Designed miniproteins, single chains, continued (2). Designs and how they scored, part 18

Each design is a single chain, and the fold is of that chain. pLDDT is the mean over its residues in the fold that is shown.

## One batch from the design tools (miniprotein)

Design m4591
Fold by ESMFold2-Fast:
Structure m4591 (fold): chain A 100 residues (1-100)
Amino acid sequence: MREEKLKELAELRELVERIVSGEIKEVKFVIRSEEEAKLAIEFLGAVLLRAEPPEEVVEELEEMEEEYLKKGKVDLKELLEKLARYVEEILGVKITIEYE
């Protein structure tokens, strides 16, 4: 159980590095559930942090996380779309999000 999670995290980390390095230029997310949206948010957040974004972007993401934890104020779709936009602007990668 714990070893399987570590392997999945290692594979996700490798995928993040390949996007940040510019090896991957297009990423598509198919969102079928709230859980998949949450995973896509966590993944895009990891990509964005690895890309060393401007301090203003980091501060905005930290404020959104605090408001979400405190009041549930953040729409998961809005957060996902916003993170996708930042990743596209910073890395020049194309991100497509489809909702099923």
Scores: mean pLDDT 71

Design m4592
Fold by ESMFold2-Fast:
Structure m4592 (fold): chain A 91 residues (1-91)
Amino acid sequence: GSLEEMKRLAETIADQLAETFGLPEEERERVRKEMLDKAEELHKTAPNVAVQLGGLWAFYFDLARRLMEERDGDPREPLDVLLQKIAEERK
């Protein structure tokens, strides 16, 4: 994949994460920047698209964990948001 493809995926992931955690505009921009920076790093350093994708998803999971820890000092709030979203999807 091209750098542009990796950046589009990173933006999509960042926007989904921001929506899931109900992030304000300033935090959404921070998350987007972190994901885009990681996509650019992986495009430069990873040997192929599979490694780039794996690295981007690993970073997403780490970022989600950090957001749970940073925002509330308590993972229960982000977990409640995730559980509510899952409940809505089941309807």
Scores: mean pLDDT 71

Design m4593
Fold by ESMFold2-Fast:
Structure m4593 (fold): chain A 71 residues (1-71)
Amino acid sequence: MLEEEYREERRQLEELLAATPSPEARAVAERALEEARPYIRSPLEAMMALGAAALALAVVEVVERKLAAKA
């Protein structure tokens, strides 16, 4: 069921968010997930929303790392 699959993926994402030291990266990932919530109508969209949140977290961390290298 859509809700069950979303809940399992959500748990994994919550573990990643809890381990994330950057509050900025964490906020971006959570916002992406929340914005996707009202548009989730299928299992595929639920997976994409969770994947987008995880990707946003990863991208912010990579960008932060590159900016730190320039400073």
Scores: mean pLDDT 64

Design m4594
Fold by ESMFold2-Fast:
Structure m4594 (fold): chain A 95 residues (1-95)
Amino acid sequence: SPLDEVLRILREALERIKQAKTVDEGIEILNEASERVRKVLEEAGLRKLAFDVESIFGVGIIAAIIYKRAGDDEKAKNVLLEQVEKAIKLVEEYR
């Protein structure tokens, strides 16, 4: 199902961000996952869910950039992880 594919992409992104050496690498992983998720959900006609997931990730990326600029790379990485987990929960609840 499209939702199972999205959950696979999100869980893969979560593990990749955990292993990321830099905040920038984490942001790149999240942007890649966001684009892949958007395509799967839009092709399935789930445009509202695609928008909601994109909004969660957009907030996370902005927050990560702010924390990185403040010199708090740990908080920057943690906010990326929190947003991926939030997106996973949203997609699971949609099922």
Scores: mean pLDDT 89

Design m4595
Fold by ESMFold2-Fast:
Structure m4595 (fold): chain A 88 residues (1-88)
Amino acid sequence: KKKEAEELFKLGKEALENAKSDVEKAIGLFLLKLAAELGHPEAKELYEEEMKKASEEVKAGIKAIEKAYEKDKEKTRERVFELAKLIA
């Protein structure tokens, strides 16, 4: 549980830092949101701060990922992790 939150935080932060597009930023932010939901306090702080600065395109990207995650959590998580590793 704590290990999963830490891994999500690190991958999400690296993906966000290396993001070259709004879609890549949305991927990093989505992972930070998952880490925050698992109780990672630094992920929560970073997610909230970045969301205040996020463009409408980034916010739309996060919403699209969230809708996919609601329909199929396992498949969406796997795909987002794979994409984040390519960005990081």
Scores: mean pLDDT 83

Design m4596
Fold by ESMFold2-Fast:
Structure m4596 (fold): chain A 134 residues (1-134)
Amino acid sequence: SLAEELLAEGLEVVRRMLRALHENADAPVEERVAILREALYQLTDLYYKAYEQVDEETFEEIFRKVMHALATALREWARLRGWSEQQIQELAAVIVEGGRALLEALRNKESKEKLYAIVDEFVERFRAVLERID
């Protein structure tokens, strides 16, 4: 189904992001942040498209599953890097807050430019956590 194809596309973006982060484990913060930014822009483009193509209940299910996969991937990545549980919880809070802002903007039919601005704010919060911890 279209819903299954959209979900699979979102999960593939998360998988490629996680692989790129592992392959660039020793890269400067700027390069690791760029990997996350690219993945989030790709997910935002997918969500913007999906919101127009499927019903709201189906969209929210896709969004929830993809964002859960993203949060899980980043938590496991941080654990493998030796982050403390408190530091991992701080990263999780950034993901939850960013996801809520993005979902609210999508529900309110905000412009694509507004969605990208929310992503940019999320990416800068992620950068701040990386620069302090990693």
Scores: mean pLDDT 88

Design m4597
Fold by ESMFold2-Fast:
Structure m4597 (fold): chain A 66 residues (1-66)
Amino acid sequence: SAEALEAATEELARRTGLSREKARRVVELAAEYLAEGRLPTPEEIARATGVSRETAGLALELVFGG
């Protein structure tokens, strides 16, 4: 849902210091993979968005809910 993506975006920005706009891009990409039923690697997210592997891994945890 849009609310779940917004919550994940705010948490990612808070924990990593990313701007809300950049955090949203990372979360939206992770959510796209979730909608497709595929779990991407942190490396794939990092390459596509320009964030660190650690930040990408956190975004995946927030979106896929470990």
Scores: mean pLDDT 85

Design m4598
Fold by ESMFold2-Fast:
Structure m4598 (fold): chain A 87 residues (1-87)
Amino acid sequence: MSSIQQKQQEAEQLVSQAEAYARAAIANVDAGNSEGARKSFQQANDVLQQLKEKGAPQEAIDRAQEYVARAEAALRSDPANADLVAP
């Protein structure tokens, strides 16, 4: 049987990866690096999808989704990014 602890540990690692990529996306937005921001955002979103596909606990998915949403908001709501990158 797969242990709940193993699934939780794997989910926590993925949440940490999503947070790191989301922070990198926001940092790249702040630096005016639209390519780096998009790449990091895509990586954060890929980790979120991996959490969903693995059937991670909803709490872990919600936390990763919040990090991804913050990165997306930085890319989409910053007027400077409207000139550099359009989703």
Scores: mean pLDDT 77

Design m4599
Fold by ESMFold2-Fast:
Structure m4599 (fold): chain A 93 residues (1-93)
Amino acid sequence: AAVEAFPVEVEQVGPGVYRLTGRARADAGTVTIQLSLYKDGKLVASHSETQRLAGPQEATLTYTTEADPGAVAEMTAFKPGAPPVRGEPTRIK
């Protein structure tokens, strides 16, 4: 596939503060990675970055945010001309 998205890694770095790491493997060219937090179906935090890849490789985005237990972290990878690809969601415990 032109883009493959992995499950979001979640690490607690302080009380109610978490580091989210999104990883995607993509072909050369432009890829945008978006990390999003949802609670009760509502978007509560989001961060995105566009990267240019010289060849097929993994792209990584790290985002630190406040979150509550029960929130769901998702990543979406966007490549021009292709449908968005989502990684498996990770629930904050």
Scores: mean pLDDT 84

Design m4600
Fold by ESMFold2-Fast:
Structure m4600 (fold): chain A 96 residues (1-96)
Amino acid sequence: MKAQEYLKKALELLKKAAEISKGTVRRPGEGTELNPEAAEYVKKALEYAEKAKELAKEEYAPLGPLAAKIAGDQVEALLHMMLSIAGLTAEEVEKI
């Protein structure tokens, strides 16, 4: 339950970042710079996603180290998918 709650909170923050980014008209040649307000939401979403990953590992630790690793890897895969759905590039995430 706790891991899912942090993951949901990360998703809500990424959704807010995406909505802020959609309102910004990119001028030709200005590249993919993320709005500073959207960048703060992405940063906070990443913090909650890391907490979700650690909690998922703890929840599955009694089933063994492989189960804990798989649980953590699944949370990380979901985060990457969410970033892609939000239209955020790796370069924009690295600037945070």
Scores: mean pLDDT 67

Design m4601
Fold by ESMFold2-Fast:
Structure m4601 (fold): chain A 81 residues (1-81)
Amino acid sequence: MPSHRERLEALRAALRAARSLEEMRAIGLDFVREMVAAGYPVEEVDDLIVLAGLLVAEQTGDAEAARAFAEEAVAERRRLL
């Protein structure tokens, strides 16, 4: 569905507005919580986490930070689902 792309674009805009890795992580966790609350299945939430991690890597140039971001987002999804 096209809404998946629009959702990713909204997340990208939020991450670009963030000026610290700490703020990016908070944005990512809130996005995971919103997706779970909206009733999205695990597979779709995890797909968006992967794409969000790539956006963090693009923005920060830091593969370790991007990996930590994705790992925390997956851990939060596991706590909620």
Scores: mean pLDDT 79

Design m4602
Fold by ESMFold2-Fast:
Structure m4602 (fold): chain A 127 residues (1-127)
Amino acid sequence: PLRVLVIVEPKILEKGNLTEEDIRDALEKALAAHGISASEIEVVVTDDIEELEELLKKGYDLTFVITENPNMLAPVLLYGATGAVPILVNSDRKIAGVINVEELNKENLEEVFKRVLEVALTGSHLP
């Protein structure tokens, strides 16, 4: 069974009026829509790059990193073979090799995860 980790910056939750449960529920629904069962979904709220680097070493099958800070994506981009999926939110800069999202809120969260999973599962290069 798939072990999934979501690392989300506190600012993302605050701006989107989201909870850890909103993230978990949306991801669970998106995984189910793709016929995937997860044995574990862990949500970690942090803006600490050192904690992020330690979490990336834990050997989850799939890791989502959701941030407004491009510096939090640097470890993910450098080590892109780790099964980690970078999501950049509310950024004035669009970065290649990451999934760029203008806003995360309760209305679009499930759709964003479905789109992210499609990209991750097909192994296609991000535009």
Scores: mean pLDDT 76

Design m4603
Fold by ESMFold2-Fast:
Order: C-alpha cells, then sequence, then structure tokens
Structure m4603 (fold): chain A 75 residues (1-75)
C-alpha cells in the first residue's frame, strides 16, 4: 500500500537526516538534502493517488525532518 511505501520513506528520511548531521562535506550535505526533497516529492505524489489520514501523518513527519535538514544546511 501507499502507507507502507511512506513508512519506508520515513525511515529512510530519518537515516538521511542522521547522516546529514554527521557530515562536514558541503557536497554530501547538498546531495543528502536533494535526496530528502526527492523522497518527499514522491511521497506527496503517492499520497495524492491513495489519500489516507495515516499517510498524511507520515508525510507531515517527513516534512518536519526536511525542515530541520534545511535549517542545518542553511546555517
Amino acid sequence: SVVDFLRKFLERSKQIYEELKKTTDPLEKQFLLGTLHLIIGVGKWLLSKEPSAEGQKILEEMEAILKEAEAIVNS
């Protein structure tokens, strides 16, 4: 289901966020941030095909991670 894909994307987003916090390489930071944007974009598209309250909650958690990641990269 779309919710199962979103759960996997959320776990991957958390892994990417932890990696982003540990790296000092500017190119790696940009690559990781770009990957988060792509995962969230795909998640939004999937949720548009199969809307659900659970999927929306997972997407909101992913968007919160992205916001934190953007704050770190733009500091």
Scores: mean pLDDT 88

Design m4604
Fold by ESMFold2-Fast:
Structure m4604 (fold): chain A 86 residues (1-86)
Amino acid sequence: SAELEKLLAETKEKLSKAKTQEEVVEIVEETLARMDALRAPLGDIAALLAEIVRYLREVLKADQATIDAVLEIATAHLEALAARAA
């Protein structure tokens, strides 16, 4: 959707300006809350999170600790959404 594409673009811009792992985590958590507000399908949320992780790793060259922290948050969020859908 156009809203999800805009959210991804805004998230990437914020991530590119983040200086600490804490800032990256806050940006990802805000993005997840905005995706929930949009009632995005689980598959779209998963795809957007995968692209955020790819962007952090391949474009921003984030440290492994930062990537691991984002993966933990993303996994927990996706598991919670899957449980609510059941």
Scores: mean pLDDT 85

Design m4605
Fold by ESMFold2-Fast:
Structure m4605 (fold): chain A 67 residues (1-67)
Amino acid sequence: DRRRKYAEETLEKLKPYLSEEDIKDLRKIAERAVELGASESGIAALLGVPVGGGGIIDAARILKKAL
């Protein structure tokens, strides 16, 4: 539950920089990661937030191929 909230809060921060479709895709990836037991730091790494905006889309693209 808290991990899902963390993912949603992170996605809200990304909304000004990404399209609605990108946000939907990242939300699905984050939801799946939470279901698989990913930590908050794991979710942050998947969304690329600690690395910066350029990494976010690449991380999401890689995860789509894995999921």
Scores: mean pLDDT 62

Design m4606
Fold by ESMFold2-Fast:
Structure m4606 (fold): chain A 63 residues (1-63)
Amino acid sequence: SLDQLRELVEQKKQQLLELQQDPSVSEDQIKEASTKIQREILEAARKEGMDIFIPDSPVLPEM
């Protein structure tokens, strides 16, 4: 459901924020985690019938 998708997004955003605040975590690890999180959110949104982002590439585009 959309509520579950919203909770997933909030949980993943919090995880990423915590990683960014951890000085022992490298920039490469943060980038990798961000890419994984974005893919999980996109896949969850797609399953809910929401085509918010349609990347035709497995590579995460820079904002």
Scores: mean pLDDT 70

Design m4607
Fold by ESMFold2-Fast:
Structure m4607 (fold): chain A 62 residues (1-62)
Amino acid sequence: GPLSALEALKLAQQAVLDNKDPEKAAEEAAPYALQALKGLGVEVTEEQVKEGIKEAAKITHE
């Protein structure tokens, strides 16, 4: 079945932790982050989410 917003958020966070490359982190985490944000009523594009994840990954691993 579909993931809950909380489950999707946890998977997005794990994908960022598992991927030191910001671009790879964005590719793996973006679908889950989008699902979580939509579940919370946040209007974002996939491009905006990927950009945010790249910055988060840089801070996390650099």
Scores: mean pLDDT 80

Design m4608
Fold by ESMFold2-Fast:
Formats: sequence, C-alpha cells, structure tokens
Structure m4608 (fold): chain A 61 residues (1-61)
Amino acid sequence: GVIKTLTFKNDVDADKVEKEVRETKLGTVEKLGPKQLRFRSVPGVGREALELAEEIAKKYE
C-alpha cells in the first residue's frame, strides 16, 4: 500500500473526505491538521487509491 501526507492551501473538511474515501474501500484518511491529511491505501492498490483520494479531498477543500 501507499502512505502519503496531503497538504492543502485551504482548510479541508476531513470528516467528509474520510467518509467518501472509506466508501471507495481503497484506503483511509486521518486528519493531521486543518490543511493536512494522511492517506493510507489498502495493500495492492497504491496509485489508483491515492489519485481518487486526492480528487475527493479537492472537492472538500
């Protein structure tokens, strides 16, 4: 799997991002700060899961 810290210019709604990422079943997100999330993919699905998580987070930035 992939672990990546995502940093944003604006505050992100971490609860909404976490819910939508969880619904994909491809990974999880953890709030590190108002503008920072840690993404962790499920094993075997790195790139696709990360790209989708970044797209979801942008909707709630």
Scores: mean pLDDT 83

Design m4609
Fold by ESMFold2-Fast:
Structure m4609 (fold): chain A 74 residues (1-74)
Amino acid sequence: MSEEELLEELKKRVEELVKEKTAGLSPQLQAAVKTIALSLVDKEKIKSEEEVEKILEEFDKLLTQLVADLQRRA
């Protein structure tokens, strides 16, 4: 798989994580979280499938914390 294909796969999986983690939030907050997450993905350097899985794990933790913070402020 090319670096470009790995980046596209990561973007798709991050979008799925955002959808799952933000399901309880307003549509506006869902859109904001998605925009932030995809912006962070674009800065990642991916050379292998193992790095995709590692980055996904980091995003899962980051999104969980972000959603918790947004719910606490509501």
Scores: mean pLDDT 77

Design m4610
Fold by ESMFold2-Fast:
Structure m4610 (fold): chain A 80 residues (1-80)
Amino acid sequence: SALERARALADARVQALTETTDAALAQDKRLGLDVAVERADELSRLAGELVSRGPDTAEVGHYLLARAHRILRRAEEFYE
């Protein structure tokens, strides 16, 4: 279904952004935190677009918001 495809694309995007954040953290904790903030903002903007498209995509949008928070928490834990 369209929702299943949207969820799969969201998961792939979250995975790619998580890997980018982890790579940055491996070089420098401050850089990793800065990248995590930037990527979390990117996912939050995409989530807002999905929520505005209608109720069928709102679930994927809320999922992306939750993943954005997880990326940020992971980077903050590594920085501390």
Scores: mean pLDDT 71

Design m4611
Fold by ESMFold2-Fast:
Structure m4611 (fold): chain A 79 residues (1-79)
Amino acid sequence: MTQEQLIERARGGVEQGEADLAALEADPTASPEEIEAVRTVKEGAEEALRAAEEGNVEEAEEILREAYARARELAERAA
């Protein structure tokens, strides 16, 4: 992806993560694992956004990949 595309993707991840985290925190039936998975994606998107803004495209891609993989693992453990 280009640097611009990664910045947009990471920013979108932060915005969506903030909305999803707020919704889950307001839901008394949400599991701790679900909250942790969303928080992991949000934090990963924040780190990736910083790396992409610094021009470190490969690092930003790796951060996003690792964050989504970790979130998937947490979701599987919640099942």
Scores: mean pLDDT 80

Design m4612
Fold by ESMFold2-Fast:
Structure m4612 (fold): chain A 94 residues (1-94)
Amino acid sequence: EAERFRRAAREAFERATEGFSPETKALLRGLFDRALARALARAPSLETLEAELRREFDRFMDSQGLSEEQRAQARGNFDQFLARFRKEFERVGG
């Protein structure tokens, strides 16, 4: 169910980003909102949402003039977010 999936995904996002800086949370929210919209338009599932989140992150990384150190840090932060998001999504009944 698209509505139930959307609710679970948004709740999981808020829980997964608890304790993140406002700047990091705002950045991730932008990526998340776009990924969620695409997942809902295709096939609402955790796998589809994670794939769309990775595509949004890759697009973001390609658009930034980041150093290799900044790219490594951003990848680490994103991987940590995805791991937390998955656990929270499972917990909220997604």
Scores: mean pLDDT 83

Design m4613
Fold by ESMFold2-Fast:
Structure m4613 (fold): chain A 78 residues (1-78)
Amino acid sequence: MEEFRKALAEEEEWIRELSAKDPSSLDLLRQAAVFRLAQLAVRLGISPEEALALVASSPAFSDEDVAFMRQLLEEQEA
């Protein structure tokens, strides 16, 4: 869990810094971050509910990003 929270904080900072330099990259940065966070949650054995709740609580991610992460986590259950 702590490793996931640290990774989330690092992704939030990178999205903030990189999107400030190029606002048009925001959607791609969010999608890439969500993909990495979904993979990390699976590797750490974090429940999908906990991972999704943490990302949903972050101001760096939209409802669309959370929905995308949910789809990624559901696909990895198969």
Scores: mean pLDDT 80

Design m4614
Fold by ESMFold2-Fast:
Structure m4614 (fold): chain A 100 residues (1-100)
Amino acid sequence: MPSEEEVREFVEELTRRLLEIKEENKDAPLEEVKRKLQEEARRMVEEFARRHGLSPELLEALTTYLLIYADELARLDDEEKIREMEENLTRALIELLRQS
């Protein structure tokens, strides 16, 4: 089971990677940006789940949260709102993992 620190580091790395992809695709249609962010989020959560030996049920739950996060991040350009969303996601994932 990942520690709270490992979850925080994961969400920070996820946010950094998604924002890099968004910047690289700034002239692309929103639907394409969203798809690329969701593909990367899925890849990263699958690697995180494999590394920490998470159950398929936990992977499915985590994937749902991350796909919603990626969709919202594709639409947001406000750095303050992005920081708030990152903190909210971190807290949600810590709570989900504690209940398992």
Scores: mean pLDDT 87

Design m4615
Fold by ESMFold2-Fast:
Structure m4615 (fold): chain A 71 residues (1-71)
Amino acid sequence: PSPTVQRVALHETRLLLEEELPERVTLEEVIALIREHMGEPGASYLVELLEENLPEEATLEEVIEFLRSHL
């Protein structure tokens, strides 16, 4: 997808995660929330990125920092 679509998806996901999830999360919970609330192609892009780069259990801070680093 285009850089603009990826950037918007990353920003929207960050806001969603900060509002919906506790400070300690599983990757499964993060992915489920993204798939539920994000449109394509952003959802598939972020899910693939998270699955390849983060462990099964992470802090919300670690997830947000990872997303921030890819803006």
Scores: mean pLDDT 70

Design m4616
Fold by ESMFold2-Fast:
Structure m4616 (fold): chain A 82 residues (1-82)
Amino acid sequence: MEELREEVLREIRKAIDLAKENGHQEVVKLADELARIVLENELTPEQLEKIRDLVRKAIDALKEGNFEEAVRYLKEAIELAK
């Protein structure tokens, strides 16, 4: 459990770093909010796995320059985390 949570937080940090380097403040804000929710809540393994997958998709979207898609994936991850 703790290991999966750490993986999710590492992926979120990668998204924040990438978004900051490219000046995408909306993505930074959403990723920061998601990190706070993950840190403050006891999420299930299923929630953590889905969030990890969505954050990875957001990172891929950022690398492709598709910022609208990255925002969408992060919002979906936040909804899953509640």
Scores: mean pLDDT 84

Design m4617
Fold by ESMFold2-Fast:
Structure m4617 (fold): chain A 97 residues (1-97)
Amino acid sequence: MEEELREQIRRGLDLIDGLLQEYRDTPREELERELAQEAEHEDPHLVAAIEAIEAGDLEAARAHLERLLVERAERVSGGLGRRLAEEEIARRRAAEA
């Protein structure tokens, strides 16, 4: 059970990393068009991430997407989901430092 949740969290973070890398390589005009499509989402962390991407602050966008992942993990698995998501985020951040 914990291994399955850890794998889902890793997959979510891999998607976040891939998405942010794609946005770094995307022309500004194309990026603005894609963000306009996502701005219809009502999730406050997703809205904040979109605003950060539009401002060119990919690190702030990553932080907002990581918070979204933590909240979703907590909704699925309570305190265990939150803890495992926070641990994986911290481990990845430490590996980059």
Scores: mean pLDDT 73

Design m4618
Fold by ESMFold2-Fast:
Structure m4618 (fold): chain A 63 residues (1-63)
Amino acid sequence: SELAARVAELERVTRELSPARAEEVRRERAKIMQEYLEGKISAAEAVERLDRLIERARAEIAA
């Protein structure tokens, strides 16, 4: 699924961050997934929020 693909990509990118930043990103991911599983956000919104986390993490690695 789109959601599973985004989770896998975020995990890959997160491994390239410092341990402290990796933990912060994992916490944000867990919050997004929890809101999705609780029905508070749609799958499309979860994908969009994960894409924003991936983009931010990639920018940090590139800096």
Scores: mean pLDDT 84

Design m4619
Fold by ESMFold2-Fast:
Structure m4619 (fold): chain A 90 residues (1-90)
Amino acid sequence: MEEEKQKLIDKINELAKKAVEAMRNGDREAAVQYLREMLELLKQSKAVSDDIIARLNELIERVEKEPVTDEDIEEFLQVANEAIYEIKKS
């Protein structure tokens, strides 16, 4: 389990970096793809709360329809950090 948890955390960190870069560059298509990959990964982990899943879903819907704001990027980073914390605690 420990090696599997670390691999999951590493993948979350990789996706988070890619998503933030895509959001900052205005690449909405790439940003949505990375955010959806993150969502699927978190759902499959079964270690993350429904609140975190709901917040990430809301962010994905906003990024698909509206220009990305600095507040959206900050919210995403908070969601990713909280997800990592819950995975470590599980």
Scores: mean pLDDT 84

Design m4620
Fold by ESMFold2-Fast:
Structure m4620 (fold): chain A 70 residues (1-70)
Amino acid sequence: SLEEVIEEIENAKTIQEMIDIYQKRIKELRSKGDEEALRELHRAVLPLLTEKIIEARKKYPYSTDISKLK
């Protein structure tokens, strides 16, 4: 479910793991042709990813690879 995917993303250790979870779910929904679920996934996940990237940059402003950060 969408809620389970959000929980997996929130529990991911790094930004890269969050992206990997997101991409895997996109691929699964595309294979099913579920365009409505894809739109809901994008609406839920994109703000979460954006927030985590902003938080990582604020916490580690001189890091060159934020994808490996929490």
Scores: mean pLDDT 79

Design m4621
Fold by ESMFold2-Fast:
Structure m4621 (fold): chain A 62 residues (1-62)
Amino acid sequence: SLEVEAARLAAELLVQGLDREAVLAAVRKTFGDRLPDDTLETIVATVAAEYERHPEYFRARA
């Protein structure tokens, strides 16, 4: 789904060291024409919270 692809992009960018605002901007640029902004904001917020709690789970996925 587009939501899963957006979440994967957010996770990848967080692992690369981008901050939440830069990640949200990149996700909006890629999916903003296909998903509502509220959905993108929720996806980025959720993924960022998971990354903050368990960064090791994200680094194990290449």
Scores: mean pLDDT 82

Design m4622
Fold by ESMFold2-Fast:
Structure m4622 (fold): chain A 91 residues (1-91)
Amino acid sequence: SAAQQLAEARRLIAEGTPEALAEAGRILEAVARSEDPQASRRGRVGLAMGGGESEEFRRLAETLEVDSDIDLALLRMAASSGPKKADIRLA
């Protein structure tokens, strides 16, 4: 499911190795190809981490900031901020 894929991507992002981030990118690309618009947005945010789609990331940042979904917040923190913010979101 998309929720399980997002949970796995979050785990890989938290691991923080280049190999883990590459695998997270592959998972998020699969989610971005989903017919579910919400899942597709989450995947596109993740692709911005690897693809350099800064404009798409900025457009989606407002959605992430109003969304109470911790997974979306973690994806944003991994792309633009350090682990300290991720810890706050998990607390």
Scores: mean pLDDT 56

Design m4623
Fold by ESMFold2-Fast:
Structure m4623 (fold): chain A 88 residues (1-88)
Amino acid sequence: MRQQQIDESIRNSVDSAIRYLQQQGVSQDTIDQVRRQLDQMIQQGTLTPRDIGMLIGRALVQDGRFDVADSLFDTMGMSQDDIDRIRS
């Protein structure tokens, strides 16, 4: 009942997100944790592009890549107050 084109777009976004984390030198353990969370959200039908961005940012913070996480949050148009609220 959902359009297969939407599922394909989400899968492509997930693959791009994982590739981005690998390019930033994020640890395999952190990448595996992100994959698990993305797979769970896909199965629940709740995954959005915003969730992908949030999980990438969280993975970067967990791996100590704070400078990269800050650049990502700036690119997403998040204010410092929004970042602090999400982290709380």
Scores: mean pLDDT 69

Design m4624
Fold by ESMFold2-Fast:
Structure m4624 (fold): chain A 92 residues (1-92)
Amino acid sequence: STGDSLITYAQKLLDEGQKLLKQGEELLKQGNYEQSIKLFEQAKKKFEEAKTYADGAIDAGKTKEGETLRKQADDGLKQALEGLKQAKEKLS
């Protein structure tokens, strides 16, 4: 179904976002602020896209599964934005 396809795509984007977020956090810990910003911006885009697909899945009737993925995407987006703030503050 359309809803099942949207859930699958949201899950893939969420996984990619989490991987980029982890890489960004690691570079931030290492003091590689410029590269961490790039990874956090990439993670942000993945979580924003995952949220869009999760919302689409909710609209297609996959309400419980879509809401779970939307929450995970929102949580990831918040973490990516905090990482961006910290890395940018370190650059001045």
Scores: mean pLDDT 91

